# Designed miniproteins, single chains, continued (3): the designs that were tried, part 9

Each design is a single chain, and the fold is of that chain. pLDDT is the mean over its residues in the fold that is shown.

## One batch from the design tools (miniprotein)

Design m8299
Fold by ESMFold2-Fast:
Structure m8299 (fold): chain A 57 residues (1-57)
Amino acid sequence: MDEEQLQKVLEEAEKLMRERGRVSREEVREIAKRLGASPEALEKALKIVETMNAALA
């Protein structure tokens, strides 16, 4: 799995989270599609974002 792709997806997701207070799974999928991330990188990003949302709640 490409760690650079994962990092870019997470950076964009964090940016949205700072602006809106949370980021949805659909938004993470859209970011991954735009950046050409692999399905494996998307799956990892979704798990990390869910963990971040839980930590903020």
Scores: mean pLDDT 75

Design m8300
Fold by ESMFold2-Fast:
Structure m8300 (fold): chain A 65 residues (1-65)
Amino acid sequence: SPGDLGLTSPKAIKAMQIATTLLLQGYSQEEAAEKVAKETGLSREEAKKIVKKAEDLLKTSGFEI
């Protein structure tokens, strides 16, 4: 769940959803982090952490990204 990833705020949950979508569309972690930061107002460092969590989850779930 989002809480298991430390994603308890609505903003962090939205950031995770955006990150997941961008990674599935073939964006790099760097490009996804920049877009997440712009869309949510999170810092680039927070956005990078969320993007990495999204990539790890997608790979663990059998998605090739």
Scores: mean pLDDT 77

Design m8301
Fold by ESMFold2-Fast:
Structure m8301 (fold): chain A 66 residues (1-66)
Amino acid sequence: NVDQANLYTRDGAIAFKKGNYEEAIKYYEKALELNPDNKAAQKLLAEAYKKLGKYELAEKYKKKAE
């Protein structure tokens, strides 16, 4: 469901802006479960992992988004 994936991506972005990076990751993961090819969610997930210092995971998802 693309609409639900887009809503999860939005909720994740709101959590990210509040500094709740772990919550943001959970929402982006849910978005990717519904739409694995969502490049926006992959990029945002990479940024959230980077904020938590998880650089290997950040690089992995950044490359998937390319």
Scores: mean pLDDT 83

Design m8302
Fold by ESMFold2-Fast:
Structure m8302 (fold): chain A 69 residues (1-69)
Amino acid sequence: SKSELHRELLRKIGEILALIGEILDLEEKLKKEKDEEKKKKIEEEIKELEKRRKELLEEMRRLSEELDK
């Protein structure tokens, strides 16, 4: 049903917002970090979260298309 799809969409919006918050926190840590090995680890973590964000955005796009049917 549209209600179930809408609830799933809202759930994914919440997940994306949480990921954006995590990325912003890591970017702030990266700005303050002076150790090159720790910087690399933070950059790798940001890349993994950005990948997950992209995947969730694609899932949301598909759900939005289903809601428009």
Scores: mean pLDDT 84

Design m8303
Fold by ESMFold2-Fast:
Structure m8303 (fold): chain A 71 residues (1-71)
Amino acid sequence: SGFEEFEKKLEEAEKLLEKAKETGDKELAKEAAKIFEELIELVEKARFPGKEEWLEKLKKLLEEAKKVYEA
């Protein structure tokens, strides 16, 4: 299902962000940010269970990724 694909991409992006935070790797942080931006766009355009809660979570993760690569 589309939600299973969403969860898989989110898990991959969260792992990239975790590694970026630990290592200071700006390229990993940029890759994570790109995935979070794609997921935000998907949630905004779709009728998605828990849309507002997911948008809050994704925007927070995106901001965390930006703090790593904009530092």
Scores: mean pLDDT 82

Design m8304
Fold by ESMFold2-Fast:
Structure m8304 (fold): chain A 66 residues (1-66)
Amino acid sequence: ATYRLTLSGDVLRQVGIVLRLIGEPNATVTRDGENTYIVTLSGSAAEQAAIVAALRADPNVTLTEL
């Protein structure tokens, strides 16, 4: 699945979120704007759901399915 990720909050928080995604083996992250990224998920449905749930739990993340 592919999602648009929009980040808010301070720079250190945003960097932390991006670094976690870069370290995720079932996620590829491409910069789409200043605070906007395209995230493509791979792996099982359960692995993808876990990544989406973790991202949606963060108040500094807005995630839109593409």
Scores: mean pLDDT 81

Design m8306
Fold by ESMFold2-Fast:
Structure m8306 (fold): chain A 80 residues (1-80)
Amino acid sequence: PLEEVMAELQRRLEELERWRKENRDLIDFFLDTVKEAVKALYEWALENGNFSPEVIEQMKKALEDFERYEAERKAREAAA
């Protein structure tokens, strides 16, 4: 019956939420890794790349957005 299907979906949703909470450190590690990769690419582009000024500006803005997001995340954690 539909009730049994809904109960199974609810259990799977609860398992997914638990996994998300337990793996927050992994998600943060992944985001930090991406930030470092973007930073390395930006530094490489300034020294050795033939990228257009528009692309360089996009990379710089992306790095600034990452730093802002990280600062906001840390502020939220401190407030909790």
Scores: mean pLDDT 70

Design m8307
Fold by ESMFold2-Fast:
Structure m8307 (fold): chain A 104 residues (1-104)
Amino acid sequence: SLKKRIEELRKRLEELRKEIEEKVAELLKVAPEELKERIEEFRKAFEEKLKEIEELLKKAEEYLRQGKEEKAKELLEEAEFKLLLLKFLFESEVDILKRELERL
């Protein structure tokens, strides 16, 4: 069911949003002033990407309400790909920031 797929992707999006917020808060507690600006830029960039995925899911739901299942499916595939990519990029950036903090 495409409706169930939208609900599952929304849940994954909110879980990732929470992970990002919690990890940024942890990093900001221990970061020196010089790294805080970089961490805030990181947060802002990821918040913008999360909003892009949320808008794709919203548009997919609108297409489903119109009976345009193929268009909804295309947007869900794009949202899922972007969500997977964003999680990978997030984990990579966190590893880099943690390494920089450990070297200080």
Scores: mean pLDDT 86

Design m8308
Fold by ESMFold2-Fast:
Structure m8308 (fold): chain A 75 residues (1-75)
Amino acid sequence: MEAFERAAELAEEAARLMGDPKFAELLRETIERGREDEFTRGVAEVAIASALTAAKRLGDEEAAALFDEALRELA
């Protein structure tokens, strides 16, 4: 419950730092839906993990740290 909200806030902030506000909104919605069932939780985890990988590849250490923290909230 609270973990998904915190994960959504962290991931949205990271995506906005990377310069993609549309992706930030989509990522927040995807993570909030992670509360619905095991499938939507899996989708949320994969979405954050993919964004983390992209941030690391781009050298955006601040965004990467926020995505990593978001993943830890869902663990």
Scores: mean pLDDT 84

Design m8309
Fold by ESMFold2-Fast:
Structure m8309 (fold): chain A 79 residues (1-79)
Amino acid sequence: RVVEEARALAEAARRVLGNEELARAAEEAARLTEEAERTGDEALLRRALEAAGRAGELLAGLSPEDQEALERAALALLA
């Protein structure tokens, strides 16, 4: 579900905000997490956490209005 959440965040960031940087960080986090789960590779998990950290920093830099719009869109994609 963490992978689905990260992908929903990426799609919402791209579609609602046009924020390709946040979308790519979230997509990379999802992809690396999925690979780490499939392979058991702790180095891939560490890289996934780094990508998630970048996405979190970008998210924290958004206005409250943009954060709310992004959250609503991501939750709708997960419903």
Scores: mean pLDDT 82

Design m8310
Fold by ESMFold2-Fast:
Structure m8310 (fold): chain A 79 residues (1-79)
Amino acid sequence: DEALKKAKEGDAKAWNAIGLKYLNEGKYEEAVEWYQKAIELDPNYAVAWYNLGLAYEKLGEKEKAKEYFEKAKKLGLTL
């Protein structure tokens, strides 16, 4: 159980890193897909929620971005 949880957390970090690569390349829709995968594996991954907010902000989805930033802060991320 704990070992499987740790493996999913590791995969979530890997998916987040792929999302960040796409975000830095200006590929915001692709970044969203990878951050969503990360959150599906680890819903408490505050950094992935924050990065999802950044991607949506770049896509012009200001209200979705605000919701995701709020989720990241609620999970303990300092912005």
Scores: mean pLDDT 84

Design m8311
Fold by ESMFold2-Fast:
Structure m8311 (fold): chain A 65 residues (1-65)
Amino acid sequence: MVEEVRRLLEQAEKALEEGDVDRAAELVEQAERLAGDHALRTGEIPADLAERITAMRKRVEEAKA
């Protein structure tokens, strides 16, 4: 689960670098959903992972503006 979330964030970063903001947004949304599901089941999410999701979401929103 956590590894899958990290993979999605890596793909989202690559999509942003390629200028594919819509793809990056989809990947960040998927990462948020999986991280939320993980937190719901385990009661925790790695702090670094939560920070990366927040940072990527912000970058996607800024790129859309």
Scores: mean pLDDT 79

Design m8312
Fold by ESMFold2-Fast:
Structure m8312 (fold): chain A 64 residues (1-64)
Amino acid sequence: MDDADIAAIGENLGVSPESVREALRAGRERRELDPEKHSPEEITLARRVAQGYEEGARARAIRE
């Protein structure tokens, strides 16, 4: 994902590009963000990304 894509997501959500990067990383790792440290928008983004990876893994029949 390009810096421009990250900046666009951050602008749309009203969060920093750094926050978008952390949310994407957390989602990819299926890790929950701390609600005391992150906005609801960041937490929602991380959860949606995690769900997407989970659905993709299921579709691909990923081996152990």
Scores: mean pLDDT 70

Design m8313
Fold by ESMFold2-Fast:
Structure m8313 (fold): chain A 69 residues (1-69)
Amino acid sequence: AVAEVQRGSALGVAGKWEEAAAAFERAIELDPNFAEAWGGLAYAYKRLGKEKEAEEYWKKAAELAPNPF
């Protein structure tokens, strides 16, 4: 849901990427078609140095929203 994505974004801004990833995972649990949550999860994983996992989540985000900004 939107609130979980907002929480994840705020945690990311604070540099709490593990907590941000958990918030985005919660958003996906509530709405697995929420492309922004997949994108946020990918970004958090990239910041954590988990590039392979980030790529998988980016693919999912692109699948749901093929034309990102």
Scores: mean pLDDT 77

Design m8314
Fold by ESMFold2-Fast:
Structure m8314 (fold): chain A 95 residues (1-95)
Amino acid sequence: MVDEKEVVDALALIAYAILKIAEERGDTSGVDSIIRVAEKLLELYPDSAYAHTTLGYAYYVKGEYEKAIEYFRKALEIDPTNELARKLLEEVEKK
């Protein structure tokens, strides 16, 4: 069954992938749009670990590492098994 969690998680992962590909190409102009998308997804389903992870990654791309860490930690509080959030938290802690 497709529910709000599945839709929000899928859209958050798509937003993450779009930003990741753009950042790898040296284009971060869309980061504020990704933040707005992730914030809207959290309005629809606040317990989305992936939406928190996507928002954290957007702040990481902006160089706002403390805010990125906060969102990755929130994602792991919601879903401790979220491998993407764990991997990104480990990466930002190296900065």
Scores: mean pLDDT 84

Design m8315
Fold by ESMFold2-Fast:
Structure m8315 (fold): chain A 71 residues (1-71)
Amino acid sequence: GEAEELLERAEELAEEMVRAAEAGDNKRTQELREEGKRLLEEAEKISKELAEKIKRMFDEAQRRGVRLRAL
């Protein structure tokens, strides 16, 4: 369903967020954040729980990318 498709898109986006943050690509990181914000807005229209799950995925991806960059 739509929730499954949004979750798959969120997983793909989260992986790209890790790579962009690790590379220190500020432009790409901003573009991905804007795309993530639109995805979260779509998820909120479906359910709050789905939006919170996707938000946690994006937050985790950012933390991973920053950690990898610091190595």
Scores: mean pLDDT 83

Design m8316
Fold by ESMFold2-Fast:
Structure m8316 (fold): chain A 69 residues (1-69)
Amino acid sequence: MSKEELREEIERRLREALAAGDVVTAVGYAELLKHIDKLSEEAIEKALEAIDAGDFKRAGEIIREQIPL
């Protein structure tokens, strides 16, 4: 998928999580969107898989590895 397609998918999942009242998952998607321009497509896909699995620690690690602190 392109970064643009990944962004649209994440925005859709964010809206679905908010509609379901799943604030924790919604925050995970929002953080991923905030950093999306700094991440590779592969890193974005891996972070999405981690969020989908409920592994927010792993998602944060993936984002952190791609962005200098």
Scores: mean pLDDT 78

Design m8317
Fold by ESMFold2-Fast:
Structure m8317 (fold): chain A 86 residues (1-86)
Amino acid sequence: KLKEAAEQLRKNAEALERAADALAAAGAPEEEVERLREAARLLREAAEALEKGDVDTALEHLAKAGEILGEEDIEEGVEALRKYLE
C-alpha cells in the first residue's frame, strides 16, 4: 500500500510540474507558477518519505501541499490528496 501511495504521489507531482510549465508558457503570473512547483516538490518529498516507511513525514508534506493548492484543483489526483488531508 505505501509503495502504491508513493507511486501515485510521484505521478501527481509530475502532473503539477507539467501544469506549471504549461502556465509559464501561457504567460501566467510567476506567483501562480511557483505555487504549483512548490506543491509538486512537496508531493515528491511525501513519496520519498512513504518509500522509507515514514508515514508521519509524508503526511506533513501532504498537509503543506494542500495548503498551497487551496481551492484550485488541476487534476483528480491532486484533489483526492487535498481531501485526504481534511
Scores: mean pLDDT 71

Design m8318
Fold by ESMFold2-Fast:
Structure m8318 (fold): chain A 66 residues (1-66)
Amino acid sequence: MEEVKEAAEMGKKAARSVKKNAEFEGKPLPEPEKIGEAVAESMRAHGYSDEAVKAAGEAAKKEMEE
């Protein structure tokens, strides 16, 4: 449970970083689903559980949609 919550926060922070960088560079935001998938792949590569990977990806996608 704690790992899933931590992963969700990491995904949210990653998406916020993407939004901040795009804003300062004047670039268009990437599609939310693509950022969610990229975050999920990164988490999986670092050995997180499937549940944590899914939580991070979903949190990142949701943050990008806002």
Scores: mean pLDDT 80

Design m8320
Fold by ESMFold2-Fast:
Structure m8320 (fold): chain A 88 residues (1-88)
Amino acid sequence: GKSKEELVKENRELIRENLELVKENLKIAETREEILRSIAMALRAIGLGFELDLLIEKGGSKEELEKLIEEQRKLLEEIKAEHARLKA
């Protein structure tokens, strides 16, 4: 199974990917609705980043790190879906 170090690395890579994609979405958003959706996703991505830092600081479990990965992957799917809508 994955080590805690590998799970932290995977979380950091997902945070980077989520933030970069939501930044691109904000850049191409044209309507108030699109801008507001992208801001909401940006705030969620930022919050998950701070949650990772808190888990590292307090010595969180592998299970907690895996749960955070799943939450970040769900957000990434939502951000990718919004990106596809904005490009259509």
Scores: mean pLDDT 89

Design m8321
Fold by ESMFold2-Fast:
Structure m8321 (fold): chain A 78 residues (1-78)
Amino acid sequence: RFERMNELIERVGEEGRAQGLSVEETARRAIEALVEAGLISEETGELLLKALEALAAGDKKKAEEYGEKAEKLIKEEL
């Protein structure tokens, strides 16, 4: 599971760099790809995307809250 997640994240990261995408856009695509591959649930993906949006907006408290909720779901899905 983690090996496949890392492989997919690396692949999306390389594609993002080749296309000149920001770190934020590349991270967003990686989260979407993880959901589509079934490596994380749609609910977990939505929480990670909300955390990413909160970080981009400078809301560190909300980003941490969404991140913690996503981490809890990932542990329950294992």
Scores: mean pLDDT 76

Design m8322
Fold by ESMFold2-Fast:
Structure m8322 (fold): chain A 72 residues (1-72)
Amino acid sequence: SAKEEAENIVKSLKNAGVKMSEEAEKAIIDAIEKSLSNGDSLSQVFQNGSKAAEEMGNTEASQTLQRMSDSS
């Protein structure tokens, strides 16, 4: 499901050492889930997650997701 995929993407960031608050984690998961449910490409999904991370003030998560977008 889109929710499980979004949660797995965020878990991969956390496993890579990216730290985030519970609020930031939820916002990033929600943005990625919405993008996946809309049928967006993986590059767009990571872009939308990056934007949500930046809006939450999490620069590390935003930059990591942006790099994932650039490689997709």
Scores: mean pLDDT 88

Design m8324
Fold by ESMFold2-Fast:
Structure m8324 (fold): chain A 83 residues (1-83)
Amino acid sequence: MSDEEVERAARALHRAARDAFGAVPRVTYKGDSPLARRLAEALNRLAEEEGGPRVDITLESRSPEDDEKLAEGVRALVAAAER
């Protein structure tokens, strides 16, 4: 997944969480996934730029299958948010 895809995904998730919960997502990641870490960092950066309430979300990836599922889920979420 590219840096642009990760940033787009982070913005889509940030907006969706704000609209659904009235709060911006603050993310903790578990495991050794570079994708989960990059996504968590991008989301937390957006949360720092925007004040207000926070909702804690955990991302977990421990295997290549988890990374692929995470990437697919993120792409699907971005596609849905852009419709």
Scores: mean pLDDT 71

Design m8325
Fold by ESMFold2-Fast:
Parts: sequence; C-alpha cells; structure tokens
Structure m8325 (fold): chain A 94 residues (1-94)
Amino acid sequence: SKKKEYLKKLAEAFRKAAEAARNGDSDTVIEYVKEAIKLADEAAKHLSPEEARQLLIRVTAAVIDIVGALFSGNYDEAARIAEEFAKELEKLAK
C-alpha cells in the first residue's frame, strides 16, 4: 500500500514535470524534479534494498536526462523523457 502510494506520487511528479516542459516553464520542471527526488527517497524506504537501488539509479538517470534536455533548450525531449518514466513508475505501482 505505502509502496504503491509513493510510486504513484513519484509518477505524478514526473507527469507534472512533462506538462511544465511542454509549456516551456523550466523553473516549474526543476521544482517537480526536486519533488521527484524527495519522493524517490521516501518510496525507497518501502522497497527491498535491490528494488530501492534500481529505483534510485533510474530516477537519477531520468533527472540527468531531463535537466540535460532543458539546458539544450529541447523542451519536447525533456517532456518525452519525463512522461515515459512516469508510465514505467505507474506500471511498478500496479
């Protein structure tokens, strides 16, 4: 229950980051990326050590790619990365 709740919140943060990226709002993307990092740490507390490690690696990679796309002015790519990762998190929450 707690595991699914935090994974769902994490997915929602990435979906909101994707929406902000489509609107060209980089400050709001960074805000939701920061929220996602905090939610990933909380979700990790409700996972096995291996699941927690895999989640944190994947969240870190997604954050790096989103921020990299933003710095390159590629808002569509930032939105795509965030939305695809949100979908994967939603699958994990099932």
Scores: mean pLDDT 88

Design m8326
Fold by ESMFold2-Fast:
Structure m8326 (fold): chain A 58 residues (1-58)
Amino acid sequence: MEEAFALAAEGGRAARAGDYRTAAELYRQASEILRQEGHLAMAEELDALAEEYERLAE
């Protein structure tokens, strides 16, 4: 969970810098870790954020 929060924080920094592709990738990685740990609701929220940033990148 600590690792997932670190990745999500990096994703937030990338998003603020306008690097939406990197932000989406980092949120996807954080979501995967949370899903593996059984935190399904948080994983779903991060997947939704990743999808939004993927749309902004393209």
Scores: mean pLDDT 83

Design m8327
Fold by ESMFold2-Fast:
Structure m8327 (fold): chain A 87 residues (1-87)
Amino acid sequence: EKAEELFKKGLEYFKKKKYEEAIKLFEEAIKLDPKFAEAWLYLGLAYKKLKKYEEALEYFEKAFLIILEEEDKEKEKELAKFIEKEE
């Protein structure tokens, strides 16, 4: 089973408000893909729904750090393509 498939199953449980079941699936997705920012984000959201705010904050921080790293790389690639086009 792939991280994306586990994440989608977790989202189904999350939408049904089965947050503990969603958490297990999001944790499995993260084990397969530790840079899966969306899975970290939803793991945090699920913990927040369970009023486990300390855990939620940790997972949100991890998600944002991953997103920040990915966004910086994407912006760098876009700038490189822009420079090539202007020449």
Scores: mean pLDDT 77

Design m8328
Fold by ESMFold2-Fast:
Structure m8328 (fold): chain A 62 residues (1-62)
Amino acid sequence: MSKELEEEVERLERELLEAAARGDDAAMQRYSKRLAELAKRHPELEPYLAGALRAAQLIRDA
């Protein structure tokens, strides 16, 4: 994975988890959609997308 792609994924994961901690469902949907779009182009990102969505949901439901 390129360094630029890795940094973008890390940023989106952080933003998604922060949105979940705030209970910001609209922001969670926006960031998860962006991660899903990246995973469509880069299938190797699918496990990261699945992990990030699960982590965000666990934080949101806490």
Scores: mean pLDDT 80

Design m8329
Fold by ESMFold2-Fast:
Structure m8329 (fold): chain A 81 residues (1-81)
Amino acid sequence: AAAEGERTLALVKEHDERYVEEARRNLPQIEAEADRLYAEGKAADPETGAVLQAQADTLRKIAESNREGVERYEAEKAAAA
């Protein structure tokens, strides 16, 4: 049925919009936390520093993925407008 198909597409779109909004909101905090952990790791002893830098690298990878997702969504939205 058309109504069921439209509802499913609306839910997918709403989920994507919420994901992008959440990613946009969280990006500055994730990047700030990554920078903090990296700086602390650089100042720490080598063993503690390795752990903190690994955590910072993980957060930077998450931030990179979130940024790519936001940019892709915005580019598609701009192309559709």
Scores: mean pLDDT 75

Design m8330
Fold by ESMFold2-Fast:
Structure m8330 (fold): chain A 83 residues (1-83)
Amino acid sequence: MERRKRLFKAITLSEFRAEKNEKAVELAEKSDEVAVRLAELLVSRWLLTAVLRTLERKGVDPEELEEIREEIERIEKEIEELL
């Protein structure tokens, strides 16, 4: 139960930033497997978004940014299937 509580806390903290996160919390209560996978996807999306923002400020090539954006879109589609 400890890992689920930490996931709930992390998910709840991002609730104000993602409306669909409310459904993610509900799914986490019913299925630990779905909760873990969803949490991993959410963390990956957050990290890639942070990297994208950092690279934008650094003025990295737009082509490199396009690849990161494509990865974020792929993760978002996987999240949609879980939500």
Scores: mean pLDDT 69

Design m8331
Fold by ESMFold2-Fast:
Structure m8331 (fold): chain A 76 residues (1-76)
Amino acid sequence: RADAILRAAELVASGIGDEELRKAILETAREATDAGASVEEVGKLMEEVMIKGGIHPTSASQMAEFFIDMVRSAEA
């Protein structure tokens, strides 16, 4: 459900100290979800935004995986 995706994205974003980057991640997750993107696609787009915002690629990848796991656990 879109609600589960957006809640998981909010939790991931809450761990990021840069307010502007947090907003960009949340807007990306909402726009992708509204466009009908899969959980995996939303996670990938969030990862790309994090990397562009200066988060290390390894950390961004781990955060995207955690996001996907949170959504799947909430929907199972």
Scores: mean pLDDT 80

Design m8332
Fold by ESMFold2-Fast:
Structure m8332 (fold): chain A 62 residues (1-62)
Amino acid sequence: SNKDRVLSALRAAQGLYVSVQQLSDALGLSRATVSRQLRELEAEGLVESRGSGRSRAYRAVP
């Protein structure tokens, strides 16, 4: 699923924060799709965010 693809990409980043745009470009998904999956993963406690607006970035929870 797109959610699993986003989570796997963040886990591969080994704790580095990644932007929505970087995930969109890497996975070939729209920014809207990536943002929706990231919000679901953050609500599930699998991903955390920092920053706000355009500077918001995400990483997989260890």
Scores: mean pLDDT 85

Design m8333
Fold by ESMFold2-Fast:
Structure m8333 (fold): chain A 70 residues (1-70)
Amino acid sequence: LSDEMRKDIDEAMVLIMISVGKIAADQLKKQGDTKTADKVLQLVEQARKALEQGKIDEAKKLALEALKTG
């Protein structure tokens, strides 16, 4: 794969993981686990900011940590 294709695939994967993290946080809030939900949302926001800055590898690590937390 070209570096451009690899970057596009990694970006798409991070966006999917961010979406899943937001859904997980909403479910945690409905169950009354607001502390875990807040941690997941914080990690999701950090991943989004890293993605906006072109830090794809950092965004991917943060998004994975969000999913492991929720």
Scores: mean pLDDT 83

Design m8334
Fold by ESMFold2-Fast:
Order: sequence, then structure tokens, then C-alpha cells
Structure m8334 (fold): chain A 69 residues (1-69)
Amino acid sequence: MSEEELRKRLEELDRRGVLLVIQNPEAFLARAPEVRRLLDEAEEALKAGDLEKAQEYIDRAEEILNEVE
């Protein structure tokens, strides 16, 4: 996966997290700090050029969001 594609996924997951806080705050609030940390780690990995590590963090964040939705 390209850096551009991973960055797009990161932005999409961040947007999904914001929507979940609005739509289902009771279910998501406990998981929000973990998702935020994973997305921050993914951004740091992208800045370092570690696309594989960035993808791992993005995939983990997406898994959490899918579990809450």
C-alpha cells in the first residue's frame, strides 16, 4: 500500500472516530484513547517512511472502530 493510500485511510478513520463520538458516545468513549494513540503512531510511522508499521497501526484502529459500530 502506498504512503498516499495509507494517509487517506488514516484521515478516514479519524473522521469515523469523530462521528462515533457524536453518534454513540457511551460505546466509543472508553475506546477513543486507544484509537487516537494508534492513529498518532500510524502518522509517526508514515513520517518515518515505515509503511508496513503504519499499515499495522491503521488496521488495528480500523478493527476497533468496526467492533464499536
Scores: mean pLDDT 79

Design m8335
Fold by ESMFold2-Fast:
Structure m8335 (fold): chain A 62 residues (1-62)
Amino acid sequence: DIEELEKKIEEIEERIKELRKKLEELKAKGGSQEELDELELEIGIEEGLKGIYIGVLNLLRS
């Protein structure tokens, strides 16, 4: 269902927004490179998942 996929994409976007906010706060506070790398990896995973759902949504819209 298109609406269900759109809802999943919105949930992923919210998680990405939260992770990016965390990354920015950690950079401002002088967090370790290891902590920064971990957040960047988590963001990358969530963006990859978002891309998959968008791809499926585009197929269903066809």
Scores: mean pLDDT 85

Design m8336
Fold by ESMFold2-Fast:
Structure m8336 (fold): chain A 65 residues (1-65)
Amino acid sequence: MSYEELGEKVREYVANTKNPSPTLKEFVELLDEGKSAEEAVKELAEKYGIPAELFKQLLGHELDL
């Protein structure tokens, strides 16, 4: 999955989910601020102390992908 595909999937998931995780909400907030999906992943990965590639995979798992 590309970063762009991940960003679109997170937006769709958050829009259709009553109680999305705080992490997914923060991701969408970063996208709404004009950041790319790659920039949002890198920023959140740094915040949580996880490599960006691993964080991208974890987001994919939260989306049940």
Scores: mean pLDDT 78

